Designed miniproteins, single chains, continued (5). Designs and how they scored, part 35

Each design is a single chain, and the fold is of that chain. pLDDT is the mean over its residues in the fold that is shown.

## One batch from the design tools (miniprotein)

Design m17194
Fold by ESMFold2-Fast:
Structure m17194 (fold): chain A 63 residues (1-63)
Amino acid sequence: RRRELESRILRVLLEAAAGKSEARVPVSEIARRVGVSPGTVTRLLRAMGIEIRDGAVVLRSAP
């Protein structure tokens, strides 16, 4: 686990979800913004307990 990369990934997800009821963020886009491989992003997301569906993270606002 790499806390710096985890923080950057979470920031990218929060920024992508801002002002949207649902946001779909491709793993490849997260990888480009953080500056690591898509495989590294996938491993970190899984380590954080974040589900990946169809190569992307789906974020929803609270009901």
Scores: mean pLDDT 75

Design m17195
Fold by ESMFold2-Fast:
Structure m17195 (fold): chain A 79 residues (1-79)
Amino acid sequence: KIEEVLKLIEEAGKEANNDKEKLLEAWKRLRAEGINAADLLAVEEAVNGAPAVLSVAEAEEKEAELEKKLKELEEKKKA
């Protein structure tokens, strides 16, 4: 289970490739696979043995920001 989660995280990182829309899509995909921000943080801390670079709150804030921006772009596209 943990190895599968790590693989998904690594794959998501490659797919993001510094593109905010791709990053949002990757996180959305991970959540669909049943991986929560808390689980992602726990796995990262277990692997690195140190505090994660991003906290759960910070990771959730980034995802919320990307979702908000995506919605704004979609609204502008419509009108």
Scores: mean pLDDT 55

Design m17196
Fold by ESMFold2-Fast:
Structure m17196 (fold): chain A 64 residues (1-64)
Amino acid sequence: SLLDEIRELLRKYLSDEETDEFVAKLKQLTPEQQERVYELLKRIDANLTPEEGRQAVRALLESL
C-alpha cells in the first residue's frame, strides 16, 4: 500500500516511534495529500544526505 511504501522510506530517517507518529498523522490526510507527502519523501531520499534528510523529514512531521 502507499502507507507501507511511505513507512519504508521513513524508517531510513526516523525511529520506529517517530515513524508510527508520522503514519498516524498521514491517516488523517486525504489520499491526494498522502501522495504529495510520498513525492516529497522520494525527493528527499534522492537529493539529500542522510543527515539533511533526517532534518527535513522531522520538520515535515512537525508541520503535519
Scores: mean pLDDT 85

Design m17197
Fold by ESMFold2-Fast:
Structure m17197 (fold): chain A 75 residues (1-75)
Amino acid sequence: MLQSTVKAEIKEGDKYWYQKVVLDEQGRLLETETSGKVENPEKAKKVNREFGYKLQEAVQAARAGQPLELEVKEE
C-alpha cells in the first residue's frame, strides 16, 4: 500500500501548532496527529488552504507510485 504524508506547522513566537496526516492512494486516513494550539485566525486560514492543496497532491502522487512527504509552514 502506497502512503503519502502531509504535515502542517504554525509558529507564532513561543507558540507552536503541528498536524500530520498519512493517507493511502484512495485518500483514506491511516494516521492523524495534532499537537499545540492555533490562536491566529489568518495564519490558520492560510495553512488550512495550503494543507488542502497538499493533501490532493499527496493522493495523486501515491496513485502514480511516487508517495510524497509534503509540508506547509507559517511563522
Scores: mean pLDDT 74

Design m17198
Fold by ESMFold2-Fast:
Structure m17198 (fold): chain A 70 residues (1-70)
Amino acid sequence: MSKEELEELLEKIEEGEEVSEELLRKLQAQMDTFRASHPVVVEVARHDLAFVTDPRELARGLVRALLAML
């Protein structure tokens, strides 16, 4: 996903759009692509999100972490 796509997605999540399991998998897969270049940032983000059970809050956290690495 591009930075613009992530910013638009964050806005939609905050406005109450539903978060699918497919979207969460895509966001997690994109986080994994940064593991080699930003290993500490990815590990910290995963630790912070480890106990987030609400799909919307998890997606919001993942998008914010991705935006911080872009």
Scores: mean pLDDT 78

Design m17199
Fold by ESMFold2-Fast:
Structure m17199 (fold): chain A 70 residues (1-70)
Amino acid sequence: AEPQTRTFNSEEELVEFVASLPADQYLLVGVKQSTDPNAKLWRISSPEEARKLAKTITFPVTLVYLVLPR
């Protein structure tokens, strides 16, 4: 599966997008701070984990996810 990335400027934007991804078509990898090229990738597996991370991470953030093969 090829990694996809998407950048978010707010907690709600990130959480709403994560919640919108069908679990049978997409696999969440993690979230990192967009402004730091060496930023740690924080593993997330759910919208709840994304919301918890959003309380401590600096925006903008980049979500990394995989598209599952058909």
Scores: mean pLDDT 81

Design m17200
Fold by ESMFold2-Fast:
Structure m17200 (fold): chain A 90 residues (1-90)
Amino acid sequence: EVVDLAVEFLEELLELARKHKVPDEIINTLEEGLKKIREVKDPEEALKLFDETLSKIFDLMYYHKVPKEVLDEFSRLATRGRARLLEALK
């Protein structure tokens, strides 16, 4: 449930990354996060890995000077995803 949601939202973030042609370093970070989350069965660990992946990509977006409009789209999707994961946890 939580793991499936984390996978779903990271896949959506990855699609958004490809749509906006963000740097490969960001795409690779999202792909790594997806691989790690698919291997876990613990909901709390899935949320932790989701948050760690988000932290890394946002740091990279600032480093690569990704446009504010793209950053805002990622922030909206990430916030929605995190909220749904927290709700699924109780």
Scores: mean pLDDT 86

Design m17201
Fold by ESMFold2-Fast:
Structure m17201 (fold): chain A 73 residues (1-73)
Amino acid sequence: SEKLELGERYLAEAERLTEDPSASVEEIARVGQRAADLFAEAAKSGTEEERKRAFEAIGRVEQAAGEAARRAA
């Protein structure tokens, strides 16, 4: 739960950076990767509900990374 909560904070920051025109693609990628790592760890020791939530959140990290890549184009 602690790792899931921390991951959600990093995900929220990655999504915020995606909306910030001064943020770099590299910064968004680094923050998103931290979120993904925390969600992956939460999935290993969490309940079935926490595991599903973690995988759903990883999908949101991938969406933020895709938006960052679009900014770089």
Scores: mean pLDDT 81

Design m17202
Fold by ESMFold2-Fast:
Structure m17202 (fold): chain A 63 residues (1-63)
Amino acid sequence: SDEEIRRRVGRAMREAGGPPLGTGGGRLRFLSYAQTPKGRAVIERVARELGLSPEEIYQILLD
């Protein structure tokens, strides 16, 4: 589910020392970090683990 994917991405980002997945300004901060090289590496790792493309993960995070 999209919620499970968001939870896994949020956990992986936190383990990498990135910001938590939040709402409002926290969500914007998370999405901004996810577009950095470090954030992209986390998204790519989670995508590989889930059998998804990084673009699919970003789509779920934007919704």
Scores: mean pLDDT 80

Design m17203
Fold by ESMFold2-Fast:
Structure m17203 (fold): chain A 56 residues (1-56)
Amino acid sequence: GPAEEVGRRLGAEVAALTGEERARAGRQASDEVMAAGADPDAATRYLTRGVIEAEA
C-alpha cells in the first residue's frame, strides 16, 4: 500500500546517508511513513526493507 511504498523509497534514501544525517533522516522518514497510514512496527519494517533493497 502507500505506506509501504513511501517506507521503501525513504529507506533507500536513508541508506545513502551516514552518521547524524542518517539518524535524523530515519526519524523523519518514520514519521512520514506513519503519516501515510503505517503503525510504528510497520513503519520500521517498511523502512528496513528499503534500506536492505538499496544495499543489495
Scores: mean pLDDT 85

Design m17204
Fold by ESMFold2-Fast:
Structure m17204 (fold): chain A 64 residues (1-64)
Amino acid sequence: GKLKEAIELAKRGNVVEAMDLLFEGAKEKGLTDDEVVERYKKIKKENPDLTQEQALIKLAEELL
């Protein structure tokens, strides 16, 4: 699925493509873009040492 593909792209450093697939996969689960952004901000706030790629992986895994 799109969330699993987003994780693989983020692991390879393809952040832009990973973000696009993450938003699409979240939309298929009924989440709005604003809800995805708020979840991302929460992950970054709770885990300030995570890279953008690591935060995207964690968010996608939580949405699976």
Scores: mean pLDDT 85

Design m17205
Fold by ESMFold2-Fast:
Structure m17205 (fold): chain A 102 residues (1-102)
Amino acid sequence: MAEEAEREAREAALEAGPEGGARAAVEAGRAAVREAEDRRGAQAGAAAAMSGAGAWAQVKLYPDLPPEESAELAGTAAGAGGRGGRRMAEAAAEGARRGAEA
């Protein structure tokens, strides 16, 4: 899931260029979230959403970055989002377990 989101974000960023890359990554994130709703792939949606946020932040901070560097940063953000999504799912499961015990 995270690897697919990372690859998709990198490809979208390369095609759109530095300024457009963030929008392409956000659209890819929305598509992944919609697919996750059907498949219960919450982590894939989270990874794609984090990828879009990272790409947006990168363009905001470094608008003159070359497209190849923008794609690399978008891919890194997607990977980080996947790891964050796992931690969120684990925390939610732990919370639900504690709630059931109360």
Scores: mean pLDDT 51

Design m17206
Fold by ESMFold2-Fast:
Structure m17206 (fold): chain A 74 residues (1-74)
Amino acid sequence: KPIDKAIEKLKEMGYLAQANALEEAKRSGDKELAIEVLEELSKQFRTEADVFGNEKLRELAEFLEKAIEELKKS
């Protein structure tokens, strides 16, 4: 469910390529790969949010960070 919510949020915000990469990671069944993809994306969005002061990208990065923590605890 955390990964599905992350995919949906990415699609909602127009990040279709990023959503597709995460869907492929989910389909592989490789939890570590899914976490790596999420960590890469969250870092990219947090950096962009910090540079441009974009609160929506900061919220997206925080959302992906939460999904990572939920996956690690599953």
Scores: mean pLDDT 83

Design m17207
Fold by ESMFold2-Fast:
Structure m17207 (fold): chain A 59 residues (1-59)
Amino acid sequence: SNEEQVAKLMDAYRQIFANDKSVANRDRFMKFVLKEEPQLSVATLQRLHQELTAEIQSQ
């Protein structure tokens, strides 16, 4: 499901960028996901972007 795909990608983001949660790293991760997972729907990508933004804003 889209939620399971987003959860897995969020776990990957947290492992890669544990010590540097910034807008720049969000955008880098989104670019990486677009390259490595081109089959993901626009809805899944929008949800991932929302979750990443919330994670950054939550400290």
Scores: mean pLDDT 80

Design m17208
Fold by ESMFold2-Fast:
Structure m17208 (fold): chain A 60 residues (1-60)
Amino acid sequence: SYREIVVTVTLPSSTPDEEAIRRALQKAREVAPPGSRVGAVVVERSEDRRTVTVGYLVPE
């Protein structure tokens, strides 16, 4: 079985999606337990910020 953990990173709205995703994945890798797999990546845009949410699948 797997449990999802979520990591969110907020960056300036001028940050390209690719760079924002890269930074979010880097942060997620820092906190993800061994054996975790990337499940989902969601990028949200607003006037002031870019938010990237990364879901990791963690063994239970």
Scores: mean pLDDT 78

Design m17209
Fold by ESMFold2-Fast:
Structure m17209 (fold): chain A 112 residues (1-112)
Amino acid sequence: MTPEEAARRAELYRKAVELAKELLKDKSLSELEIILKIMKFILEEEGIKLSPRVEKAIEEIMRLVHEGRYEKAAALREEFLATSTPEERELFEEALEAYSLAVNALEEAKNE
């Protein structure tokens, strides 16, 4: 990672934390809905556009994870990957990375 890339990613993370703080003020949003909104923000800032199929897959898998239904989440992930194009698999990995950053940003926002 270059110093410029590191600085850009640090700034993106700061923006994600500030968005998380704003979303936490809306008591109608579930934790999953907040994380998915931050994930979408991160992807848009990185110029990544998910296909509807990839977006639906990540949302359903993560809903099952949040419900504690890990076996069903794993099965759905395996089915999605087995039926995916190489481009859809790449977008899915980008979405998982953005989701991980969104979870970290929300956790930081809760502690500030």
Scores: mean pLDDT 86

Design m17210
Fold by ESMFold2-Fast:
Structure m17210 (fold): chain A 73 residues (1-73)
Amino acid sequence: MELEKKAKEYKESVEKLQRIADDMETLARKAAEENPKAAEVAQRMVDSARKGIEKAQENYEKYKKKIEELKKS
């Protein structure tokens, strides 16, 4: 089913981006101790990734709701 495939794709994207963002945030915190400018750039990348995660999560919830509606029939 296409909806289930789309939901899985968005969930996998959320998990992948969340892991990358967490790793980048950890590196940004460590970089801040040595080079604040590098930390600022890394933090902006983390913020962008977090925004992408929120959008992917919203899409996942939309497809999940459609699957539940079909299951209710």
Scores: mean pLDDT 77

Design m17211
Fold by ESMFold2-Fast:
Structure m17211 (fold): chain A 79 residues (1-79)
Amino acid sequence: METAEELAKYAPKAAEALRKAGKPVSPFSDMDPEAARELVEKLAKGPEGLELLLKNLEELGGDGTKAAEALRKLAEEIK
């Protein structure tokens, strides 16, 4: 499966979990694979933003951890 598609599948669940935890969710609202790539490109230009997002997602567990793995792998593809 394409990594961007994997992120798009888990992003809505990660957004719901982030919302319930009181964390920012806007990057994951109704995300498709193209929007996922655009988001990672924006976050990669600010390494601190990407690392903070990954930490928040991993702390949620479950779908958050899967979203974090997909995001990290997609960031490696995009550079």
Scores: mean pLDDT 60

Design m17212
Fold by ESMFold2-Fast:
Order: C-alpha cells, then structure tokens, then sequence
Structure m17212 (fold): chain A 62 residues (1-62)
C-alpha cells in the first residue's frame, strides 16, 4: 500500500539519519533498536500512521 511504502521510506531515512549522526555507537544502537520496535509495533497493530509520526520524532531529535 502507499502508506506501507511511505513507512518503508521513512524507516530507511530514520536509520540513515541515526548512522550519519555524531552520537556514540551505543546510543546509535539504542535508537536503531527503538526504530525496529516502532516499525514492528506499527505493523502488528496496523497503526502505520502512528509509526510514521514516531519515526519522524526520532529524526527531529537527532
């Protein structure tokens, strides 16, 4: 679906933003684990829009 494609693109963008940040490796790993949790929970519950919002908040925080 269009929403699922958008979530996939935003997941890639969020991971890329974290990897390109100057955060310590430990903090990068922690944020990447949180990204995975957000995506998995969004797909489990069907709340893809909620997952997108949470991923955007991570991007904005880095």
Amino acid sequence: SEIDQKLNQLTIQTSKTIHNSDLPEEEKNKKLAEVQKIVDEGRRTGDLEGAEKKLQEIIDSV
Scores: mean pLDDT 84

Design m17213
Fold by ESMFold2-Fast:
Structure m17213 (fold): chain A 78 residues (1-78)
Amino acid sequence: MDKLIAEMEELKEEARRIAEDPSNSEEEKEQARKIVERLDTIIEQIRAGKLSPLEADIEIGALEVQLAVIKVLRKKRS
């Protein structure tokens, strides 16, 4: 459990950096903000015992793919 929360905190930090970077488009920043909000919700649900480790792992995988897409678009522009 603690390892999953640590992985989510790292994803959240990366998404936050994208959301705060003024060189990113408003669309990229908006998508990054949504990822941060989703990660916050999942972390809260895990801490409250409302989400299983398997459910958390699936959600993390989906958010990692979303963040990877934003990073690929950013690399093409940079």
Scores: mean pLDDT 77

Design m17214
Fold by ESMFold2-Fast:
Structure m17214 (fold): chain A 75 residues (1-75)
Amino acid sequence: EEVEEIVEELTEGESAERREAVRRAARLTVRESLEVWKLSPEQAAAAAEATAELILSLPSDEEARRAVEMLERNA
């Protein structure tokens, strides 16, 4: 739910591919923050938002997709 709010807010007007990359990255960041790093839900949400902004800053949808694939592979 928090992930979907971040995706909707930050990816307005973006491509479906970019939106999906942001969603995947945000979900992974929330999961790792809560389960691996034992951070609070507030800290997990802040980390997910920062990760989403990083993915959005990449110059192409292909680069965003590859970055997310790399993050998921190393998780």
Scores: mean pLDDT 78

Design m17215
Fold by ESMFold2-Fast:
Structure m17215 (fold): chain A 85 residues (1-85)
Amino acid sequence: SDDEVEQIIGETLVYLQGVIRWGSPEVRRVANRALGYLMEAHDTGDWDGAIERIRELIEENKDNPESKAVGEWVLRRMEEARRAS
């Protein structure tokens, strides 16, 4: 439902804003890219495209455990948003 999608987006935004504010420079770059993908998916409804881009972001950052964890957390939220859509 639209209400469930909006709740998932809101929770994901709060999470990413926290990472951007308090994370290391490397982790902040990953969070900023994830935020861009989330906002694009919210505007377009293209959750499949956003999920693919987050999976690529995780693979690019697999050697940084904190960046990988941020990407994997956002991936789970985007998959929930796709199911709720």
Scores: mean pLDDT 88

Design m17216
Fold by ESMFold2-Fast:
Structure m17216 (fold): chain A 74 residues (1-74)
Amino acid sequence: MSKKEKIFEEAKKRIEEILNDPSLTDEQIRQEIMRVVREAIEKLEKEGFSQEEIDVFLQELGRYVGELLAKRRA
C-alpha cells in the first residue's frame, strides 16, 4: 500500500474503534473523530502531500464516516 493508503486505513480503524466504544457519548465520539482527522492531516503533511491531496483524502474519509454513522442509526 502507498503511504496515503496506510494513513487512510489507520484512520478508518481508529474511527471504527471509537464508534464501537459503548462508554463514549455522541459528543465525545465527534471530538475523538476530529482528533483522528487532525492526526491524519499532520501525518500527510509530514509525508509531503499537497493541500489538494489532503482535501481529497478528507472528502473520502468523511464519506466513510458518514456511511458508518448511517449504518449504526439504521
Scores: mean pLDDT 81

Design m17217
Fold by ESMFold2-Fast:
Structure m17217 (fold): chain A 85 residues (1-85)
Amino acid sequence: PYPKKIKLYVARIEADNDAKAREALERAAAEAKELGADATVPLFYHSEEEREEKLKELEEALELLKKELGEDTEIEVTETEYRLL
């Protein structure tokens, strides 16, 4: 019942205002759709420290997901950075 392969699109978004963050999110959603990703994971951050924190949370979440779906499950991660400063 569990999928053997999951495709995740991770969007790393650094924007100096909400309008730019929204624009980046729209671009990420379009690219994820073109790539046939199963889910889009947006990571918003405003500082280097917050970026490191969000990346650590993502790493922990991916480990939990793999444990839940089984060790034989392949998780394909495509990552793109959107910097609208």
Scores: mean pLDDT 79

Design m17218
Fold by ESMFold2-Fast:
Structure m17218 (fold): chain A 74 residues (1-74)
Amino acid sequence: SAEDEALKKEVEEIIKEVEDILLAHMLRTGVVDEALAKEVKERMEEIKKLAEEDPRKALEQAKKLLEEVRKYAA
């Protein structure tokens, strides 16, 4: 449905923001937190898979992940 496609697009936009925040943080600090990078990558892949089956639940998980990584944006 058009609603499901809109939700999937929002999930993709949030995932991109999460990736951009972590990349900017790593470039700014010069430190690669491999454990954090792996955990976030695995969660993003799970969210992408979930978006194909339940885009609404995927959006909620994406928003939670964004909130958790937002502390690295400053």
Scores: mean pLDDT 83

Design m17219
Fold by ESMFold2-Fast:
Structure m17219 (fold): chain A 83 residues (1-83)
Amino acid sequence: AEEALEALRELIKAILAGDEEAAREAAERAVEELLRLGLPDLAEEVRRATELALEGVREGNVTKLIGGILRLIGVMIELELLG
């Protein structure tokens, strides 16, 4: 769980920095770690939330950006609850 949480933190930082390449790299690491934990639904949520947030960055759309970030925070909360 720690590796997935670390990757998710780096993903959110990259999104906020507008670094699409770093965000995609962190998202792939988070997905890989979630799949290793047997959490494919959370891995898919990370993929969808990342694309939503990056569309928000690209378009200057604050609703998409915040929506994507909140979904990633939701994944982090669910991981903390799972242990």
Scores: mean pLDDT 87

Design m17220
Fold by ESMFold2-Fast:
Structure m17220 (fold): chain A 66 residues (1-66)
Amino acid sequence: SKVEEALKKAEEVSNRGLELTVQDKRALPIMRRVGKEGQKLKKDPSKVEETEKVVEEGEKELEKLE
């Protein structure tokens, strides 16, 4: 489902952010934001579109830090 795909992507992006925090502390707030949106989606599946947007923004921000 679209919810499962969004949750999986949020987890993947959050994990990338966590790994990157060892080298760049600027990744920490990005990782936290993505993780928080994933938790919101678990409680409210109607938040799919909002979660997808936050995850995409976070992924782009993390890419700039690499």
Scores: mean pLDDT 82

Design m17221
Fold by ESMFold2-Fast:
Structure m17221 (fold): chain A 87 residues (1-87)
Amino acid sequence: SKEELRKLIEEIYEDYEKLMLEALSEESKELLKKAKEKIEEGLSEKAKEAAEKARELAKELGLSEEQIEKLAETAALITIGRELKAE
C-alpha cells in the first residue's frame, strides 16, 4: 500500500539522518568513504536488493527518474554502510 511505501521511505530517511550525524566522527567519515568505494566497485546482493526495492517504491509514488535513482543510490549506500559497520 502507499502507507507501507511511506513508512519505508521514512525509515530510509531516519537511517540517513543517523549516518550523517555520526559522520562528525573520524570513524564514520572513513566508513562513509569505504561505502562510496564499494558502490564504485559494484554493489553487494543486499545493497542491490535495497536499491531495487527503493526504486520500485519511488516509481509507485510517481517520483521523477532523477529522484528514483537518488533514492536507490541512498538505499544502497545505507546498506553498504551497515555491512561495513557489522564487520
Scores: mean pLDDT 67

Design m17222
Fold by ESMFold2-Fast:
Structure m17222 (fold): chain A 85 residues (1-85)
Amino acid sequence: SPLSKPVTIYKPIKPIKFKNSKPLYAMATGKNVKKVLQALQTKSPVKTVETTTKDLQVTYLTLGDKSIFVGLDETDWNKLKPLVV
């Protein structure tokens, strides 16, 4: 494919805490899920969109399907943070 634009990820102002899971520092949904996972491996550029913890939490609970959502823990977020453009 031609030169791709930076992958969009959603970043809450504060990390989101869920029961029995690591806190979420950022997330991607839909078509960006596979691209975010590739960016973690290939050091590809990412673009952050600030979102509220509530809006992101509602999205997470509404989707429920791991195929259309990926949550980034502190470790994965720290790997992507230097790639933010």
Scores: mean pLDDT 69

Design m17223
Fold by ESMFold2-Fast:
Structure m17223 (fold): chain A 70 residues (1-70)
Amino acid sequence: MNVQLARKLAEEAVAKPDPEEALRELADYAAQTGTTGTLALLEAGNLLGVSQEKLEEYMERALQQQLERL
């Protein structure tokens, strides 16, 4: 687990002009990599004031898309 990388990814995501797109990208990354991407998503969501419920929806969608690509 790379906490330093997760924090950096979260900071980069919230600095983007479209935070919603950045959160979707982090959810896709989390679905592929697990812990580091999940931590980055949670940190970015917290910084943007996005609810835990909404972040879980992004993760579920990303995981479903990964399954459909198999």
Scores: mean pLDDT 77

Design m17224
Fold by ESMFold2-Fast:
Structure m17224 (fold): chain A 88 residues (1-88)
Amino acid sequence: SKLALEAGKYALKGGLEAVKNSKTIEGATKGTGGALAGIGVIFDVEKGIPVSKSELVGAGKAAMEGGKIAGSEEGIKYGKKGMELGAA
């Protein structure tokens, strides 16, 4: 669905913002995880592969957690939006 694609895009954007703003390996690793999960969601949706709610929410959550560790308000915001869209 369009919502699943948008959830993946927000997780990717949030994860990248977390990586960009990370001063620690922990923040960069978590942000990278969120970004890769977001890419996986986008890939699966565009190939017509079903994506679970838990996978969509998990991608956004990883991006948000990375944003929190990095102190990135954008990473937190986009990760939260990914979670909200994934939970819908």
Scores: mean pLDDT 85

Design m17225
Fold by ESMFold2-Fast:
Structure m17225 (fold): chain A 74 residues (1-74)
Amino acid sequence: MEESLEAMREGAREAGEEAGDEEALARALRAIDDIMAWMKENNDILSKEEAYEFGKRLFRLALQGREDAAAATL
């Protein structure tokens, strides 16, 4: 679980670095921290690959100001 959640952060960081949008990256990382807190209590199912791809998707949602919608898809 911990490693999968860290992979989610890595996916967001890579997408953020490619896009060069530090504000969207900060919003995505904050949303990931909220998701990490929730997952520690309720979920242990995401693989590292799934978490990494989810992190990238979450960054794309943050670019649209919709990072809150990503949590609803878990």
Scores: mean pLDDT 71

Design m17226
Fold by ESMFold2-Fast:
Structure m17226 (fold): chain A 74 residues (1-74)
Amino acid sequence: ELSAEQRAELRTLAQTAAREADDPELRALAKGIVEAKTSAELLAGVRRLIARLREMGHDRTADTLEARLQALEA
């Protein structure tokens, strides 16, 4: 289970990534992450956002988000 601080961090990172990319689909994915009620929903949402960022060529942003996610899962 993720702490409230870890959830807040992932939500902030997701919102920042979507805002920087300026894409409606990424913003919709970030909204889903913000609205996630469980750690499982939040983690699944972040993984979907990472995959979409990579598909769109935002590899550096995806790498940053993935590294943080992996650290929280360890």
Scores: mean pLDDT 80

Design m17227
Fold by ESMFold2-Fast:
Structure m17227 (fold): chain A 80 residues (1-80)
Amino acid sequence: PLYKFNDELLEFLRSTGEKKDELTLSEAIDLLNNYIDENNLRDPENPGLVIVEGTLLGKLLGKKRASFEELFDWINSQIL
């Protein structure tokens, strides 16, 4: 199914170049993963952690580091 999202996730999605207002959950997760990989945010010592400090993602979450579980929970929390 297609979902509508709150302004926080929309701000993030727009920063990646996405112009759609409605996405599948899979599409939103793929954009998140691409952002993480393109910006080299993965913690090499902790494969389940992402270093979001200094990024828009870190600003929106209010965190310096986040697990993939926390990031997926955030996406789910943004569904209208």
Scores: mean pLDDT 84

Design m17228
Fold by ESMFold2-Fast:
Structure m17228 (fold): chain A 95 residues (1-95)
Amino acid sequence: SEFDRLKARFIAQVEELLAKTTNPEIQALLREVIALLRELTDDPDKASEIMDRISVLFDEIIARAEALGDIDLAIQVGSIDSLLRMWHWEWLKEQ
């Protein structure tokens, strides 16, 4: 399905970030995001709950990346968060 394809794309993008980071706290947060992305379903209520949890984790990752001076990581995570939220919002409109 298109849902499964987009989900797989977002997982791949977060896995790429995980491969590029060396900070163990950020790695742990990125792994938690990957686990939540894998739990994403096409049920609107469950998807919204999981998406809210992912957003909180992305905000924490951005804050930690900024504190470390890793502006590239903060920008990349912010970009993925924005795209994921746009996709979820567009998908909810069609339900």
Scores: mean pLDDT 85

Design m17229
Fold by ESMFold2-Fast:
Structure m17229 (fold): chain A 72 residues (1-72)
Amino acid sequence: TTVRVERDVRDGRLRRLTFTVENPGSPQEIAVYDADSGTLTILREGPPESTGQFQLDRDNVQAIADELRAQD
């Protein structure tokens, strides 16, 4: 399993986090967190489509991002 985390920061403030998860033989999953709305959107590549939206606490998002960055 490969996990990639990308951070978009403007004016010293976190704007967006993008998580990409790849497993051999499985559809790729992408999750995007928008800091302004506090919404995490999950999108699965391929059939069947799978999409969900969740509200996340800011501190939890930072903790998850730091852990996932350590895997890359």
Scores: mean pLDDT 62

Design m17230
Fold by ESMFold2-Fast:
Structure m17230 (fold): chain A 77 residues (1-77)
Amino acid sequence: LPPVVLGPGYSLVAEQDPETLRRNIAATEEAMRRLGLSPREAALRITQAVFLEMSREIANDDTPLSPEHAELVEIWR
């Protein structure tokens, strides 16, 4: 089920940028399709992957991602 409304639990409601919100919704839908996740789980995993990528870029950290996190980052990009 796509997150049609910016509801808690499957949308990044803290985001102020509409383009970022649309991208996160699309990434959540893609993660649901590819990984067979529920909307809430997909939104959580995408949020975690985005946060991890941001942390890695800020820390200049080359530590390899888990395959699941790498796929979620690729879906979000």
Scores: mean pLDDT 63

